# Designed miniproteins, single chains, continued (4): the designs that were tried, part 92

Each design is a single chain, and the fold is of that chain. pLDDT is the mean over its residues in the fold that is shown.

## One batch from the design tools (miniprotein)

Design m15181
Fold by ESMFold2-Fast:
Structure m15181 (fold): chain A 110 residues (1-110)
Amino acid sequence: SSLIEQVRKQLEQDIEKHKELLDKLGISEEQIKEAVEYYLKGVEALLQGDYEEAKKYYQKAILVGVPVVTRYAYGELSKIYYEQGDNDSAGYYQLMAEMLAKDLEEKTIM
């Protein structure tokens, strides 16, 4: 199986765990699909070594506003910025990913 298929499966599992929360937040199935699609395009760009395209798609995924997907996108942006030597942006996105992951674990939203 491709790496993209493995990433999709992991993301779908985490979305399923938080389905009730996402419904309570008024997040539609269409918004979930859009966020997942942008995130996977970011992963595809990253696998091709296109860091700028990857950042663009992760930022688009964040803008859709699905917390489960946003948490992963923050984590991937942090890694890209560290690789590029932008430690301030890397630290910011790492903090945002950790805070959102904690809020999701506690079933609360930032």
Scores: mean pLDDT 87

Design m15182
Fold by ESMFold2-Fast:
Order: structure tokens, then C-alpha cells, then sequence
Structure m15182 (fold): chain A 74 residues (1-74)
């Protein structure tokens, strides 16, 4: 799926920009949330499922998604 591959490439570029702004632990959370959001677009994971998988709060997932959406121009 070309669209999914392009979205993953854009995510990697955004994460590379954030690497300089975020501490290592926060960067790892952003990377993990972003990757899980793009894992299967035909069966997208809920914020609750992502939060459970990563051991973070749903609020953390939502905040990270908002930041990523802003940087992706969405």
C-alpha cells in the first residue's frame, strides 16, 4: 500500500525533527504511538488499545497524536 508507506515515511521525518526537542523516553513514546497508529489502516487500533500496549494513559496517546497531526499538517 503506497499511501501507508508514504505516511510511514512522513512519520519518520516528523520523529527525526522531534528527536532534537524531546528527551529519549518521550521520543520513544512518540515513535511507538505513531507506529501503532499506522500499523494497520484497514483495522485501526483504538487509543485504548494503543495505551494498553504501551503501558501509558489514553490521555498520553491523544496528546501525542495531536502533536504528530500538527507536525504532519493535518
Amino acid sequence: NLLLQQQKQKLQQVLEQLRAELDERTYQKYQAVGELLLEDPSQPKTYEEIADELGVSVTTVIRIKKKLDELLGI
Scores: mean pLDDT 77

Design m15183
Fold by ESMFold2-Fast:
Structure m15183 (fold): chain A 85 residues (1-85)
Amino acid sequence: GPAQELYEAIVEGNSAEAAEAARRLDKLGQPDLAYTAGLMAGIELAKEGKIEVARRVADSLRETGTRAAIAAAEGLLDGIKLETG
């Protein structure tokens, strides 16, 4: 589903696919699922040392301006913070 697609797109560093998955979650009224997908992806990217990839994807999602994309970006950054302390 769109939450899994969002997670996979973020982990792969694919900002365009992440934006599309976030758009689908926004249409479904599910920003909380977008946040959770972002959070899990942020933890995974931090474990892999891919902090720059995570920040770039978060910035791209914020620029989209939808509730779900902003929630995903917030989750992504929170996930990094949780893993890095």
Scores: mean pLDDT 90

Design m15184
Fold by ESMFold2-Fast:
Structure m15184 (fold): chain A 105 residues (1-105)
Amino acid sequence: SLLREILELLDKIGEEVEKAKEYIKKGDGEGAAESLRKAAEYVRKLKELLERAGLLSEKARDFFDIAIRAFEQAAEYAKKGDLEKAERLLRLGELNLSFGLAFAL
C-alpha cells in the first residue's frame, strides 16, 4: 500500500536523522555526514513516491527540496567539523520535511 511505503520511508528518514544527532553529540563529523546524506536520499525517494502518486503539490515540492538541500549542507558542514552549523541545518531540514508532509497529505 502507498501509506505503508510512505511510513517505511519516514521511519528510515527518522532513523538516519537520529543517528546524525547522536554522531554530532559524540563529535563524529564523518558519521554525522554519512547519516545526513542518507536522510537526504530517503527524502528524495519520498518526494518521488509522492509525485508518482499525484500527492506532491507545488508547496510540498518546495519544502521537500529545502529539506533535501538542508540535510546535504548539514552533511558538508559535519564533514568539515562545523557541528554547530550542521545541527542548525539538520533542524532546518526537519522543519521543512514536516511542512512538506503537511502540504502533501
Scores: mean pLDDT 92

Design m15185
Fold by ESMFold2-Fast:
Structure m15185 (fold): chain A 64 residues (1-64)
Amino acid sequence: AMPVEVETEGLSEAAATFLRREAAELNAAGYSTEEITARLRPAAAVLGARVELAGPDRIRVTAA
């Protein structure tokens, strides 16, 4: 299985690690990259970040 790649920009290491862990758990549970992207948005918003689909196995998270 190919893991979803999470690119982070402008986030603390703690915030980046948290979001990568959440993405990995959702990927392991069988969610698609698009669904993982949608499910990460609320958590990222609380951390002051935006989440965008960047490719079939890639998600981009940037500080807002």
Scores: mean pLDDT 82

Design m15186
Fold by ESMFold2-Fast:
Structure m15186 (fold): chain A 101 residues (1-101)
Amino acid sequence: GPTLAEAAEKSDPKGAALYAGSAVGLAGIALGVAKMLLSKGDYEGAKEMAKVAIELAEQGIRAAKYAIKVGTGDIKKQAEEALRQAEEVLEEAKKLLKEAE
């Protein structure tokens, strides 16, 4: 099926920004679960959830970049904020994945 980013590309800029925000929110939740599992010594579970966070953050980045390209005003600003948050989650999830190795 289509990725979240591919679905966002079929939407107007507002739809793309909404998908980016949703992907970032889900990526943040997955990262939080990965951190919790790592703290409990579940390295395999932490790795699996970190990979989910990475995939969701990458989809969020793609959707946000599209919304920035075609959006204006408040939609573009919302997409720029989602992009920044997605990049932060991606960096943190990649670091956690290395720590769980």
Scores: mean pLDDT 85

Design m15187
Fold by ESMFold2-Fast:
Structure m15187 (fold): chain A 102 residues (1-102)
Amino acid sequence: MVDDYVEGVIAQLNEARKVAGGASTLTYEQFVALMEELSGLTSPEAREAFRKLAAEADTDGSGTLSYEELLDMLLSILSTFLSDEEVEEIRERLLAYLASLP
């Protein structure tokens, strides 16, 4: 459900922010954990695929993902199996969450 995806993303972003001391970027491992929670796929093959997605989303090659890069990648993936309306609802809720961060 849309709420489950939003809650999963928010939970992982909160954990990422705690580990990073409030930084605006995610590590590849934090992204993999997020994708495992959202997809329910936890196999080694799925983890390797998620790491590859993280590398593709990391457009500047920094070894980390900005929250904007992460959102764009997640919404692109979700658009393959969710309706445009559901993707927009997820985007709006996640943007509201990010805007609420200090």
Scores: mean pLDDT 69

Design m15188
Fold by ESMFold2-Fast:
Structure m15188 (fold): chain A 63 residues (1-63)
Amino acid sequence: SGSELDIERAVVVIAAASLLTDKSMPEEKKKEVRELAERAEAARTMEEVEELREEVKRLQKEL
C-alpha cells in the first residue's frame, strides 16, 4: 500500500490530467497545468502536495 503522500500526489496528477483534456482550457493555462503535473510527480512532502492541490483548484475555478 502507498503512503498518504503517494495517494495525494496521484490525486493531483489525475486532476491535472483532467484539466488538460478540457477543451475550454486556454493554451497559456495548459502550460501551467503541465508544469503543475511535473511538480506533483517530483513532490516529496505533504506541504508541497497541498500547495499544488490548491493551485489545481484555482485553475479549475478559472475555466
Scores: mean pLDDT 80

Design m15189
Fold by ESMFold2-Fast:
Parts: C-alpha cells; structure tokens; sequence
Structure m15189 (fold): chain A 83 residues (1-83)
C-alpha cells in the first residue's frame, strides 16, 4: 500500500472540510423544509459516498478515489444551489 503524499493529504483535508460544510447545509435545508425527505436521503447518500472515496484516497493515495470524491461533492453543491 502506498502512503499518501503531504500534497494529497492536504487535498483530502480540504475536500473533507467541504463535505462537512455541505452536510451541515443539507441538514439545515431539510430542517427548514426547503428539501424533501427523498432529496435529503439522496444528498446524504452522495455525501456518504464522497466520504468513503476520501477515506480510500487518504488510505491508499489514490488520485482516482480523490477525483470521484470531488465529482460527488460538486454534484451535492449543484443540487443544493438548485434547492
């Protein structure tokens, strides 16, 4: 197994911070009734998947896992912006 570089770890930490903020925003939108229970569930699944890919990237140093996490984060941000 390849240990992640300091540069990759910094990128993972940045994306983890973004995921944490998105999770808070999703919770707030749901509490305010701005998204449905179904939308909340879908967004939560995407956030969970992003966290799993970030964990994979952190553990293995995988740029592919990092890219997949970024794609999922961007999808959540887009959906929140449309809400």
Amino acid sequence: MKEPSPELRARVEELRARVTELAKKVDQLYKEGKISKEEYRELTILITAANLYLAGADFTGSEEDLRRAEELIDEVEKKIKEA
Scores: mean pLDDT 82

Design m15190
Fold by ESMFold2-Fast:
Parts: C-alpha cells; structure tokens; sequence
Structure m15190 (fold): chain A 70 residues (1-70)
C-alpha cells in the first residue's frame, strides 16, 4: 500500500542517515519517529500526504544540517 511504501522508504532513509550523519540525525530522530508513528496511524490520504511531506522535509533538513556542520 501507499502507507506501507512510505513507512518502508522512511525507515530505509532513516537507517542511511543515522549511519552517514549520526550527529545531525540524533537531533531530528524524535521528529522522524513521531512522523512515522503518525503515518502508521493515518486514516486518510490527505493525512498520509501531509505527514509524508513533513517526513521528507525532515530528512532534507538532516542533510542540510550535516553539510553545514562539515
């Protein structure tokens, strides 16, 4: 399903970011996990879309933070 694909993609990216940018990931890990929990609990396509967009934005912020810290 779209939800399962979003969760699996999020977990995969989280795994990569936690290994490649551990310090930056640590600062955002609670937000990432909270968004994944909200995606799992979503009951509408709009909720899934909004939360998925927030998750992608958070991953981008981790990468920007890591670049600015290096």
Amino acid sequence: SSRDNTIDGGRSRMRVLSRTHPDSFRRYSSRVNGLLDQIRASTTDQQLLDQGRSLLGTFRQIQIDAINSS
Scores: mean pLDDT 82

Design m15191
Fold by ESMFold2-Fast:
Structure m15191 (fold): chain A 94 residues (1-94)
Amino acid sequence: KKIEELEKKAKELVEELGKKVNEETYEKLKKLVEKAIEAAKLLEKKGKKEEAIEVLEETIKFLEKLLKTPPSKETVEELEKLEKRIKELEEEAK
């Protein structure tokens, strides 16, 4: 239930951002959301439901921050850090 709500929220936020950012940034954000959802589903299957919620909430917070502030070099660095964290959580769930 909570994970499904967070997944929907993340998808809605990336579509809103797609109206405001360039195509290259939109593609990166879309991939980030897809990877976060995949990691969250894997974590949930392994019984790590709280970690699944955390990864989606971190992704949503990042997207909400982007809606309030134009993308910058710092934004790209934050995106890369979040992608690394998602990968680490996914490996930990395997």
Scores: mean pLDDT 78

Design m15192
Fold by ESMFold2-Fast:
Structure m15192 (fold): chain A 67 residues (1-67)
Amino acid sequence: METLTVTAGGKAGAIGSDGEVAKSGETLTLSGTDFKEKELPGGDVLYSGSDGSSVLYDPSKAEVKIT
């Protein structure tokens, strides 16, 4: 099982699969395998897990780590 951790930077956060928004300095964690990255037209990135969970984030405002 892999863990995707997204840490929100300054003013904007990542949005979890439940609609939760990470505040500045907070983290959202997805668990799964075979995470897929999709860049959206606005420059936001959607990560999707094999279990159907997803997180949307702005790469200029958030850090991502997969372990």
Scores: mean pLDDT 58

Design m15193
Fold by ESMFold2-Fast:
Structure m15193 (fold): chain A 60 residues (1-60)
Amino acid sequence: SMEEEKLKLGEEFRKRADEVRAQIEANKDDPEAVQQALDEYRKLVEETNKKDKEIREKEA
């Protein structure tokens, strides 16, 4: 169902976001690594928004 897909997407996003946050904290003295982690987070947000839209369009 849409509700199950959205819950799973939200859980996956949270886990991935937590991993990126941990990478930033672990590499806070490495500006290049921090920038790469921030770029990864941006891509994660874009991909999650795209998937959320696809889930919503299936029910529309």
Scores: mean pLDDT 81

Design m15194
Fold by ESMFold2-Fast:
Structure m15194 (fold): chain A 62 residues (1-62)
Amino acid sequence: SREEIRAKLREKAKDYPQITEEDIEAAVDVAMGLYDAGHIPEELVEPIAMMILDEIIRVKSS
């Protein structure tokens, strides 16, 4: 579910104080939007949300 994906992203983000709830929500929203548009299967929503969060962490840590 969206709530389960959001919880997993929060767990990863806890070690990165520069990451906000808005960043977590943006990663979830983009991944869910790709699924809703038919671009990815359901099983890729979580991995893609995690990849987006990793990129946000990278950008905000440089």
Scores: mean pLDDT 85

Design m15195
Fold by ESMFold2-Fast:
Structure m15195 (fold): chain A 64 residues (1-64)
Amino acid sequence: LDVDEDGFVTVSSGKVKVVTPAGEIELGPGRYQFFPGKYTFSADGYAAKEVEIKPNSKIEITLE
């Protein structure tokens, strides 16, 4: 049985831009580890979305 690591964000489709304290980064589909906090996710053609990442949370971001 797979033991999922907590505190990860999964991008299921598309590409997203994330505003972090270190600047903007671009993420393709995949699984990424984030420090807890509020992050703004955006993509071309989509409104910016604020997402709160908490310790031991699993979050899926899908842009279709």
Scores: mean pLDDT 65

Design m15196
Fold by ESMFold2-Fast:
Structure m15196 (fold): chain A 95 residues (1-95)
Amino acid sequence: MSRIRRLIQRTSDPTVRLIGQASIYAIQGRTDRAIDFLRRARSLNPDISSQLTAAIGYLRRGRIDQALDLIGDAVRRLGHTRLSDTIRRISRQIR
């Protein structure tokens, strides 16, 4: 948790901050809040809308691991490799 929070605090990109916060909510089991933040991020950046839409679908099905993998891919696409790697590692731990 603290590692993701530190990485999003260093980011000025509002889309990445929303995605990072959504990841924290997803890990905490706050699915509705995670979905809301991903929907906001999707509206700000259409280039990652397909990944975020798929992630929302997995969250609705309770597949947090698969949702975090897609969130990690979206963040990597925006150039945030360290945040992406951290999210993917947590995804593997949740299983």
Scores: mean pLDDT 82

Design m15197
Fold by ESMFold2-Fast:
Structure m15197 (fold): chain A 116 residues (1-116)
Amino acid sequence: GAEEINKLGEQAVKAVKEGNVELALEKIDQITTIAVANSDNDEALNAAIDSLDDVINAVERSDLPLEDKLKILRKVYEAGVTLLRNATGASRETILRLIGLVLRSIGSILDLELQL
């Protein structure tokens, strides 16, 4: 569970750095699917949250076009919402913080666009 999610997270970050948007989206979906299947396992949920946070940071640091950054961040948002629906207990607060972080990242990118 958690080991597989961590490897997928590393692959998603690499895809972002290489500009492979479609591969990044695919890896985010795979992380979400495994985390949902293991939603009673805190280690797997935490691995998914950490991996998605790493993807947000990689997108913000990337030189990807605006549209591609928004595509990936939207996918992370959708993943966070899916995890929240399946999570119980303490992990819910951490997932809500992840959702807040991705929304803040989207807002910052859109604010930059409005300055043009």
Scores: mean pLDDT 84

Design m15198
Fold by ESMFold2-Fast:
Structure m15198 (fold): chain A 85 residues (1-85)
Amino acid sequence: SMADRVKVAERMLEEAKELSKKALEQAPKMSEEEKKKVSEQLRQIAKSLDYYAKKAESLGDDEAAEKLREGSEIAKKAAEEIEKI
C-alpha cells in the first residue's frame, strides 16, 4: 500500500540520518582509510536512496520519493564533509 511505502521510506530516511550523524561524529578519530571507506559507504547509500526515490516517483508515491531524496542528500553531504577532514 502507499502507506506501507511511506513508512519504509521514513525508516530509510531515519537510518540515513543516524548513519550520517554517527559517521560525522566519529570521522575526526578515523584513519585515512577508515574515512575513505565510510565516505564510500555513505555515497552508496545516497545512490541507493536516489534509485528508490525515482522508483517511488514512477509509482506516484511523491511523499515516499521526497523522504528518500532527503535521505540521499543527507548521506551525500555527510560523505562530502568527511572527505574534507
Scores: mean pLDDT 88

Design m15199
Fold by ESMFold2-Fast:
Structure m15199 (fold): chain A 72 residues (1-72)
Amino acid sequence: SAAQQQQEQALRQQAVDYLQTVEGLDPATAQQAADLGLESERLRKETAGEMTEEQKKKAQELREKQRELAAA
């Protein structure tokens, strides 16, 4: 719904603001980290705790991307 999309956009902006203000990340890195976090959250909701082997690999890849971004 439009309300759900507005809420997701607001949460994304809130995450970006937090990462810039509290964690001290630059805007580009903060946006990328927020996007990775939202994708991880979406995958978590879709799997409901029972991940397939492919979903587990995707979750691992998302964690590795987040780690690489944090190290940059």
Scores: mean pLDDT 73

Design m15200
Fold by ESMFold2-Fast:
Structure m15200 (fold): chain A 92 residues (1-92)
Amino acid sequence: THVVVYRKVGDKWEVVYEADFLTATHAILEVEKELKRAKERGEDVRVDLELDGTEAEAQAAAQEIKREAARVGLKVKSVEVSGPRVRMEFEA
């Protein structure tokens, strides 16, 4: 599982976190930490996630991340799932 987290600085997206994980569960937990940090900083955030799994697993991961983002007070701007790939954008 591959994760890239971006923050919005002016009109540009900058990578703030990138890592590979053996499990989707560990990847999601790290994404949740980055969402909390983004909210604390008042920064818009984009998450790209590529799972070693099915589209159903990607959809489940997207819903879990979406729920956590809403819980920490981020607004969901977009959610895109295509095969094992998830891209999500959130507003602070």
Scores: mean pLDDT 82

Design m15201
Fold by ESMFold2-Fast:
Structure m15201 (fold): chain A 88 residues (1-88)
Amino acid sequence: EREALEALTKSEDPRTRAEALLGLGEIYAKEGNYKEALDYYLEALALYQELGDKEGEARVLEAIGDLYKSKGEEEKAKIFYEEAEKLK
């Protein structure tokens, strides 16, 4: 699965790239590789922002919130969840 997602990050379609980057971030976060996960999430966020995709932005912000919650950084998690809700 990771190899397929890595290939999709090279797609000409920016939405496909953003979805692949979000997916890679989720895999790395599940493995406890929070720095790599955050790097992928921030790249996905930038692409969704370029696309004007508010739903995509919200999904990434929720994922970043989940990452900070997993790290025990509850205050940071709350901020990202609140930002995601504003986009819905």
Scores: mean pLDDT 86

Design m15202
Fold by ESMFold2-Fast:
Structure m15202 (fold): chain A 75 residues (1-75)
Amino acid sequence: MLTPGEFFARLRAALAARGVDTLAQLAELIGYTGDPDAVPIHLYKMADKDGDGLISEEELRALAARLGLDPAELL
């Protein structure tokens, strides 16, 4: 299980490797039209389906598929 901080560190690293290095670019990638600074909270809520405050391997795989990432990049 990943904490929110660990989750976002891994997600940002995976996306930066693909040329997505800002919250604004990440907002555009997921179709989020709000404040880019809210993107981390929005993505965390999208990933944490169980609401337990931790991201499971299954939740990471589901999010990776939605973002066009290889799940191995987030594990």
Scores: mean pLDDT 71

Design m15203
Fold by ESMFold2-Fast:
Structure m15203 (fold): chain A 88 residues (1-88)
Amino acid sequence: SYIEDLEKKAEEYENAGKRKEAAHFYTEIAQILFGEGKWDEAEEAFERAIKVDPNYVEVYRIAAEMFKLRGEEEKAQEYRKKANELDP
């Protein structure tokens, strides 16, 4: 599947030490899963991206918007705060 292809690509970048690129692909996977209504799997993919590169501002911004759309305002605020701390 397209997600399996992205996961393989993310793992290849992670194993090569290219953390920002790996986090980018895990974030893309999370967005696709969120669009499919697979919210728990999407959250796991966001968490994986954060674990790989905790300074990747874009993952926090995207997670904040996704949780806001789901009405999870407290989680959305936590992600927005983290994004603002990294890139005020």
Scores: mean pLDDT 87

Design m15204
Fold by ESMFold2-Fast:
Structure m15204 (fold): chain A 84 residues (1-84)
Amino acid sequence: SNEDILKAVSLLVQMIGVSTEARLRGDDETAERLQELMKEFLKNIDKEDIVEASKRFLEEAARVLEEAGMLDEAQLLREIAEEI
């Protein structure tokens, strides 16, 4: 739906901010992992169901953030995934 597309775009914008924050902290590995997930998400949204692609992207990004100690950001992404 158009709402799912709008949510997907919003997630990409949020993820750019989070990856930039990780890089500014000197955590280039976390920033690169998030950028790779964004590239994979963009590759998949034209090929599969956007809801399924968005859920996978959110779950994988939340795991990366949890491993980086960004627990509040990870929890927010998991909550968004539950509403999709």
Scores: mean pLDDT 79

Design m15205
Fold by ESMFold2-Fast:
Structure m15205 (fold): chain A 95 residues (1-95)
Amino acid sequence: SMEERVEALAELVEEAARELGDEETLERVRKAKEIPDPRQRESEILGVAMEVAARLARENPELARRFLERFRELYPEYTKLLDEMERAVEEGEAA
């Protein structure tokens, strides 16, 4: 269901934020989970997930690849965007 996908994405973002030591992102996910409207909750969590994916691509390429793979499984409709982010990881200076 939509709620199950949102919960799984939130958990994925929290795991990545913990690895990065990103307390601000953990707080954003916590607040997003408290949003009563399911569509607004999903929108906020998706937004945070996209920001985390972009940050991981720059700062932790190995975690970025795993994050993007799981994100594609949860939201296959975003595959094209996520593939573009993964190419940026591969072409980065952290070879």
Scores: mean pLDDT 82

Design m15206
Fold by ESMFold2-Fast:
Structure m15206 (fold): chain A 65 residues (1-65)
Amino acid sequence: SKATSLVVALAIGLVGLGAESVEVREEDGKTVITVKGATPEMKEYIAEMKAELEKLGAKVEITLE
C-alpha cells in the first residue's frame, strides 16, 4: 500500500538518526513499529509520520524502548 512506503521511509529515517533498532511488523492491516534507542528528536519525527499515516487511513502503533 502507499502507507507501506511511508513506514519504510520512517524506519530508514530513524536508523539514520541513530536508533539502535527499528522493527516493523504488519498484522491484519495494522502496522506495529518498535523503536529501540529513541531520542526526543525521534519522538517528534515519529509523531509527525504517524499523523501522515493516519491521514491515509492506516492503523499504526508505535512503541519506544
Scores: mean pLDDT 77

Design m15207
Fold by ESMFold2-Fast:
Structure m15207 (fold): chain A 68 residues (1-68)
Amino acid sequence: SEMLEEERKKKAEEELLDKIEEYFMTVNNLKPADARKIAKDLLKNNKNITLDMLDEEAAKIKAKQAAK
């Protein structure tokens, strides 16, 4: 059975959120909840999230972590 376009979009958004969460958990050692919150904020502001955007956000998080 074919998925409805809305279901495909939801699945794509959830998969993207999962990938961004894993990225920040791996790169910044964030807890899943904190990584998910950042992923949701990025996706809410940008439909097309690039690796450069993830690297820039990760660098900002690292700077904040180093200051603590």
Scores: mean pLDDT 77

Design m15208
Fold by ESMFold2-Fast:
Order: sequence, then C-alpha cells, then structure tokens
Structure m15208 (fold): chain A 70 residues (1-70)
Amino acid sequence: SDALKKEIAMLEKTKKNLEDMIRLVREQKERAKALGRESAVAHFEEQRKILEKGKEQTEKVIEELKEKLA
C-alpha cells in the first residue's frame, strides 16, 4: 500500500538522522576524552546508548512494515 511505503520511507529517514546523531555524539565523546573531561565522556556515552536503542527500535518497525508490504 502507498501508506505503508510512505511510512517506511519516513522511518528510513528517521534511521538516517539517528545514525548522523550517533556519529556526532561519538565525535563529541572523543573530543571530551582528549580534553580529560570524564563527566562529559560519560554523558556522551549515555546519549549514544539512548540513540542506538532508538535506532534498533526504528529498524524493527521498518522490518515489520516491510514484511506486511511483501
């Protein structure tokens, strides 16, 4: 259905945005690590974990919708 295809496309865009955010958080963590900012390193690691969980959930929904489309 067109609605399912559109939803899958929106979720794929959400997934890409999450991947971009994960990359930026990893870069911020490495910068904080180089500066000896232990509290900031821990903060960015926690943010990365939250974003990775969001990405995993988005991937699961995409696969479920693709199965319905097939």
Scores: mean pLDDT 89

Design m15209
Fold by ESMFold2-Fast:
Structure m15209 (fold): chain A 88 residues (1-88)
Amino acid sequence: SDKVLEEIKEKVTELMEKLIEYLRESAKEGLNKELYEKALKTAEELRQYMAEKEPDIEALSKEQQEELQEVIEERAKKIKEELEKVKK
């Protein structure tokens, strides 16, 4: 349903944005270990959430799945860019 899609999009966006922020702050402080550990914990929380929601996602229409995928891809690109800055 649209409500299920919006709830998943909201939670995924929340976790991915939080991950991006922890990576940015970690890089700013010359790889702050505590902030990097928070980023890793947030990434694990996102992984667990996606695993738990897999049956709900599979029940979505093709169009709804494509909309969710676009939300994920946009933020995944930003995560990759911030992670590259942390590793340099």
Scores: mean pLDDT 82

Design m15210
Fold by ESMFold2-Fast:
Structure m15210 (fold): chain A 100 residues (1-100)
Amino acid sequence: MSDEELIEKLRKAVELAGKGIMNSGLEDAEELLDELILHALLAVEALKNKDYESAIEHLEKAKEIVKEVLSRLPEDHPYKPLLEEALKLIEEIIEELKKK
């Protein structure tokens, strides 16, 4: 997968995760979203520079934020599937970067 395709996949993951976090009902949702966006932006800049090690580090942090939100939501939460899809996309990006 190209770096451009990985960046577009990451944008989709952040959109899905952002919707899930903002609709989570968590008191710290805005703080979690800000942290997710920061790590996603840093991962995009690392990808543009072909710094795959730094990109993986920031994506792992983004992954942990999504996992944290998922762990705090009930099983029947309507936005849980968006967060699960976002997590899957982030994991797929990390695995593709490990091949580079």
Scores: mean pLDDT 88

Design m15211
Fold by ESMFold2-Fast:
Structure m15211 (fold): chain A 56 residues (1-56)
Amino acid sequence: MIADLLKLADSDGDGTIGEEDLAKLISLGPLADLNRDGKIDEADIAQLRAAIAAYN
């Protein structure tokens, strides 16, 4: 699931996901709600940042 989100966040297809891609994903709504608590908060952002750091 997270890997699929990272592919969607890499909208320019350059193999890197930055803050701009993260901000766009958050603005698109429920896909950024990774813990499914109905809120997009620091916990969801932290999980996305960790996934981005692990994405090679």
Scores: mean pLDDT 62

Design m15212
Fold by ESMFold2-Fast:
Structure m15212 (fold): chain A 68 residues (1-68)
Amino acid sequence: GEKLKALIDRLSALIAEARTDADIAEAVALARETARLMSDNAGLSDQVKADVERVLEGLTRAEARRVL
């Protein structure tokens, strides 16, 4: 839905612009909210689900790279 697309767009921007622990924490919070909305909405398109999973994987890698 529209809400999920907005969250994905914001997540992508935050991941690309993340420079501080606060930025990463905000991206993680949005990623968790996005995953929750996916779980609650079985009617979402497979493309949207795949896009969310790809963004979440990218965030996890970026977070690990910064912490480690």
Scores: mean pLDDT 65

Design m15213
Fold by ESMFold2-Fast:
Structure m15213 (fold): chain A 56 residues (1-56)
Amino acid sequence: MDEIQRLRAQLPPEVADAVDDEVSATTLAQRLSPDQARQLYLDRLRQAVAQVQAQK
C-alpha cells in the first residue's frame, strides 16, 4: 500500500483535492523532479492531516 493513499484516506475529499491542485501547480511552477514532487506531496499531505486533527 502506498503512503500517499494512506494519508489521503485520512482527509476530507475537498482537502485532498486542494492538496493535489497545490502540489501540481508547485511542481509545474518550480519544475520539480518526480522525486522532489513526491516528497512535496507527502509533506503537504502530512501537514493537511495534522491540521485536520488539530481543528477537531
Scores: mean pLDDT 79

Design m15214
Fold by ESMFold2-Fast:
Structure m15214 (fold): chain A 58 residues (1-58)
Amino acid sequence: SLAESIEKKLTELGFPKFGERVARAIENALEQKSEENVKAMIDFAESVIKTRKEELEK
């Protein structure tokens, strides 16, 4: 799932607890059928992943 994919990426970047919280927030937003909240959480997580990868590559 998207939540599991994001959690895995954040865990690999050194944020396991943050990854768990983001995944849980995405799951809760999906249960509430809040597509806007799901998109916002995914966009935020992807932004953190991108920034952290760029920092590790530089």
Scores: mean pLDDT 75

Design m15215
Fold by ESMFold2-Fast:
Structure m15215 (fold): chain A 97 residues (1-97)
Amino acid sequence: SEREREIRGTLEAGAEILEELAEAIEKGAEPSKLAALLAAAGILGAALSFLGAEEAARLLQETVKRIKEALDAGDKEKAVEIAREGAELLRERAEEV
């Protein structure tokens, strides 16, 4: 259905944003770029919720929260790990739609 295509596309976009965020963190990107990527991931989480993909929305929202907590603690390695794990989980969910 069209809704299933939109959910899949949003999950794939979320995975791409989380992968880009992981690379940006590893490369020491500017705080403004990290903030923009985190904001984009948050918007996609809201979109998933609107589309009725509530479990995927919660997964992405929790992933964003954990990344922020790791960055605030200065643990960049953990932030990268969380982002990459989240991306993989979103891609798996996209394949199930």
Scores: mean pLDDT 90

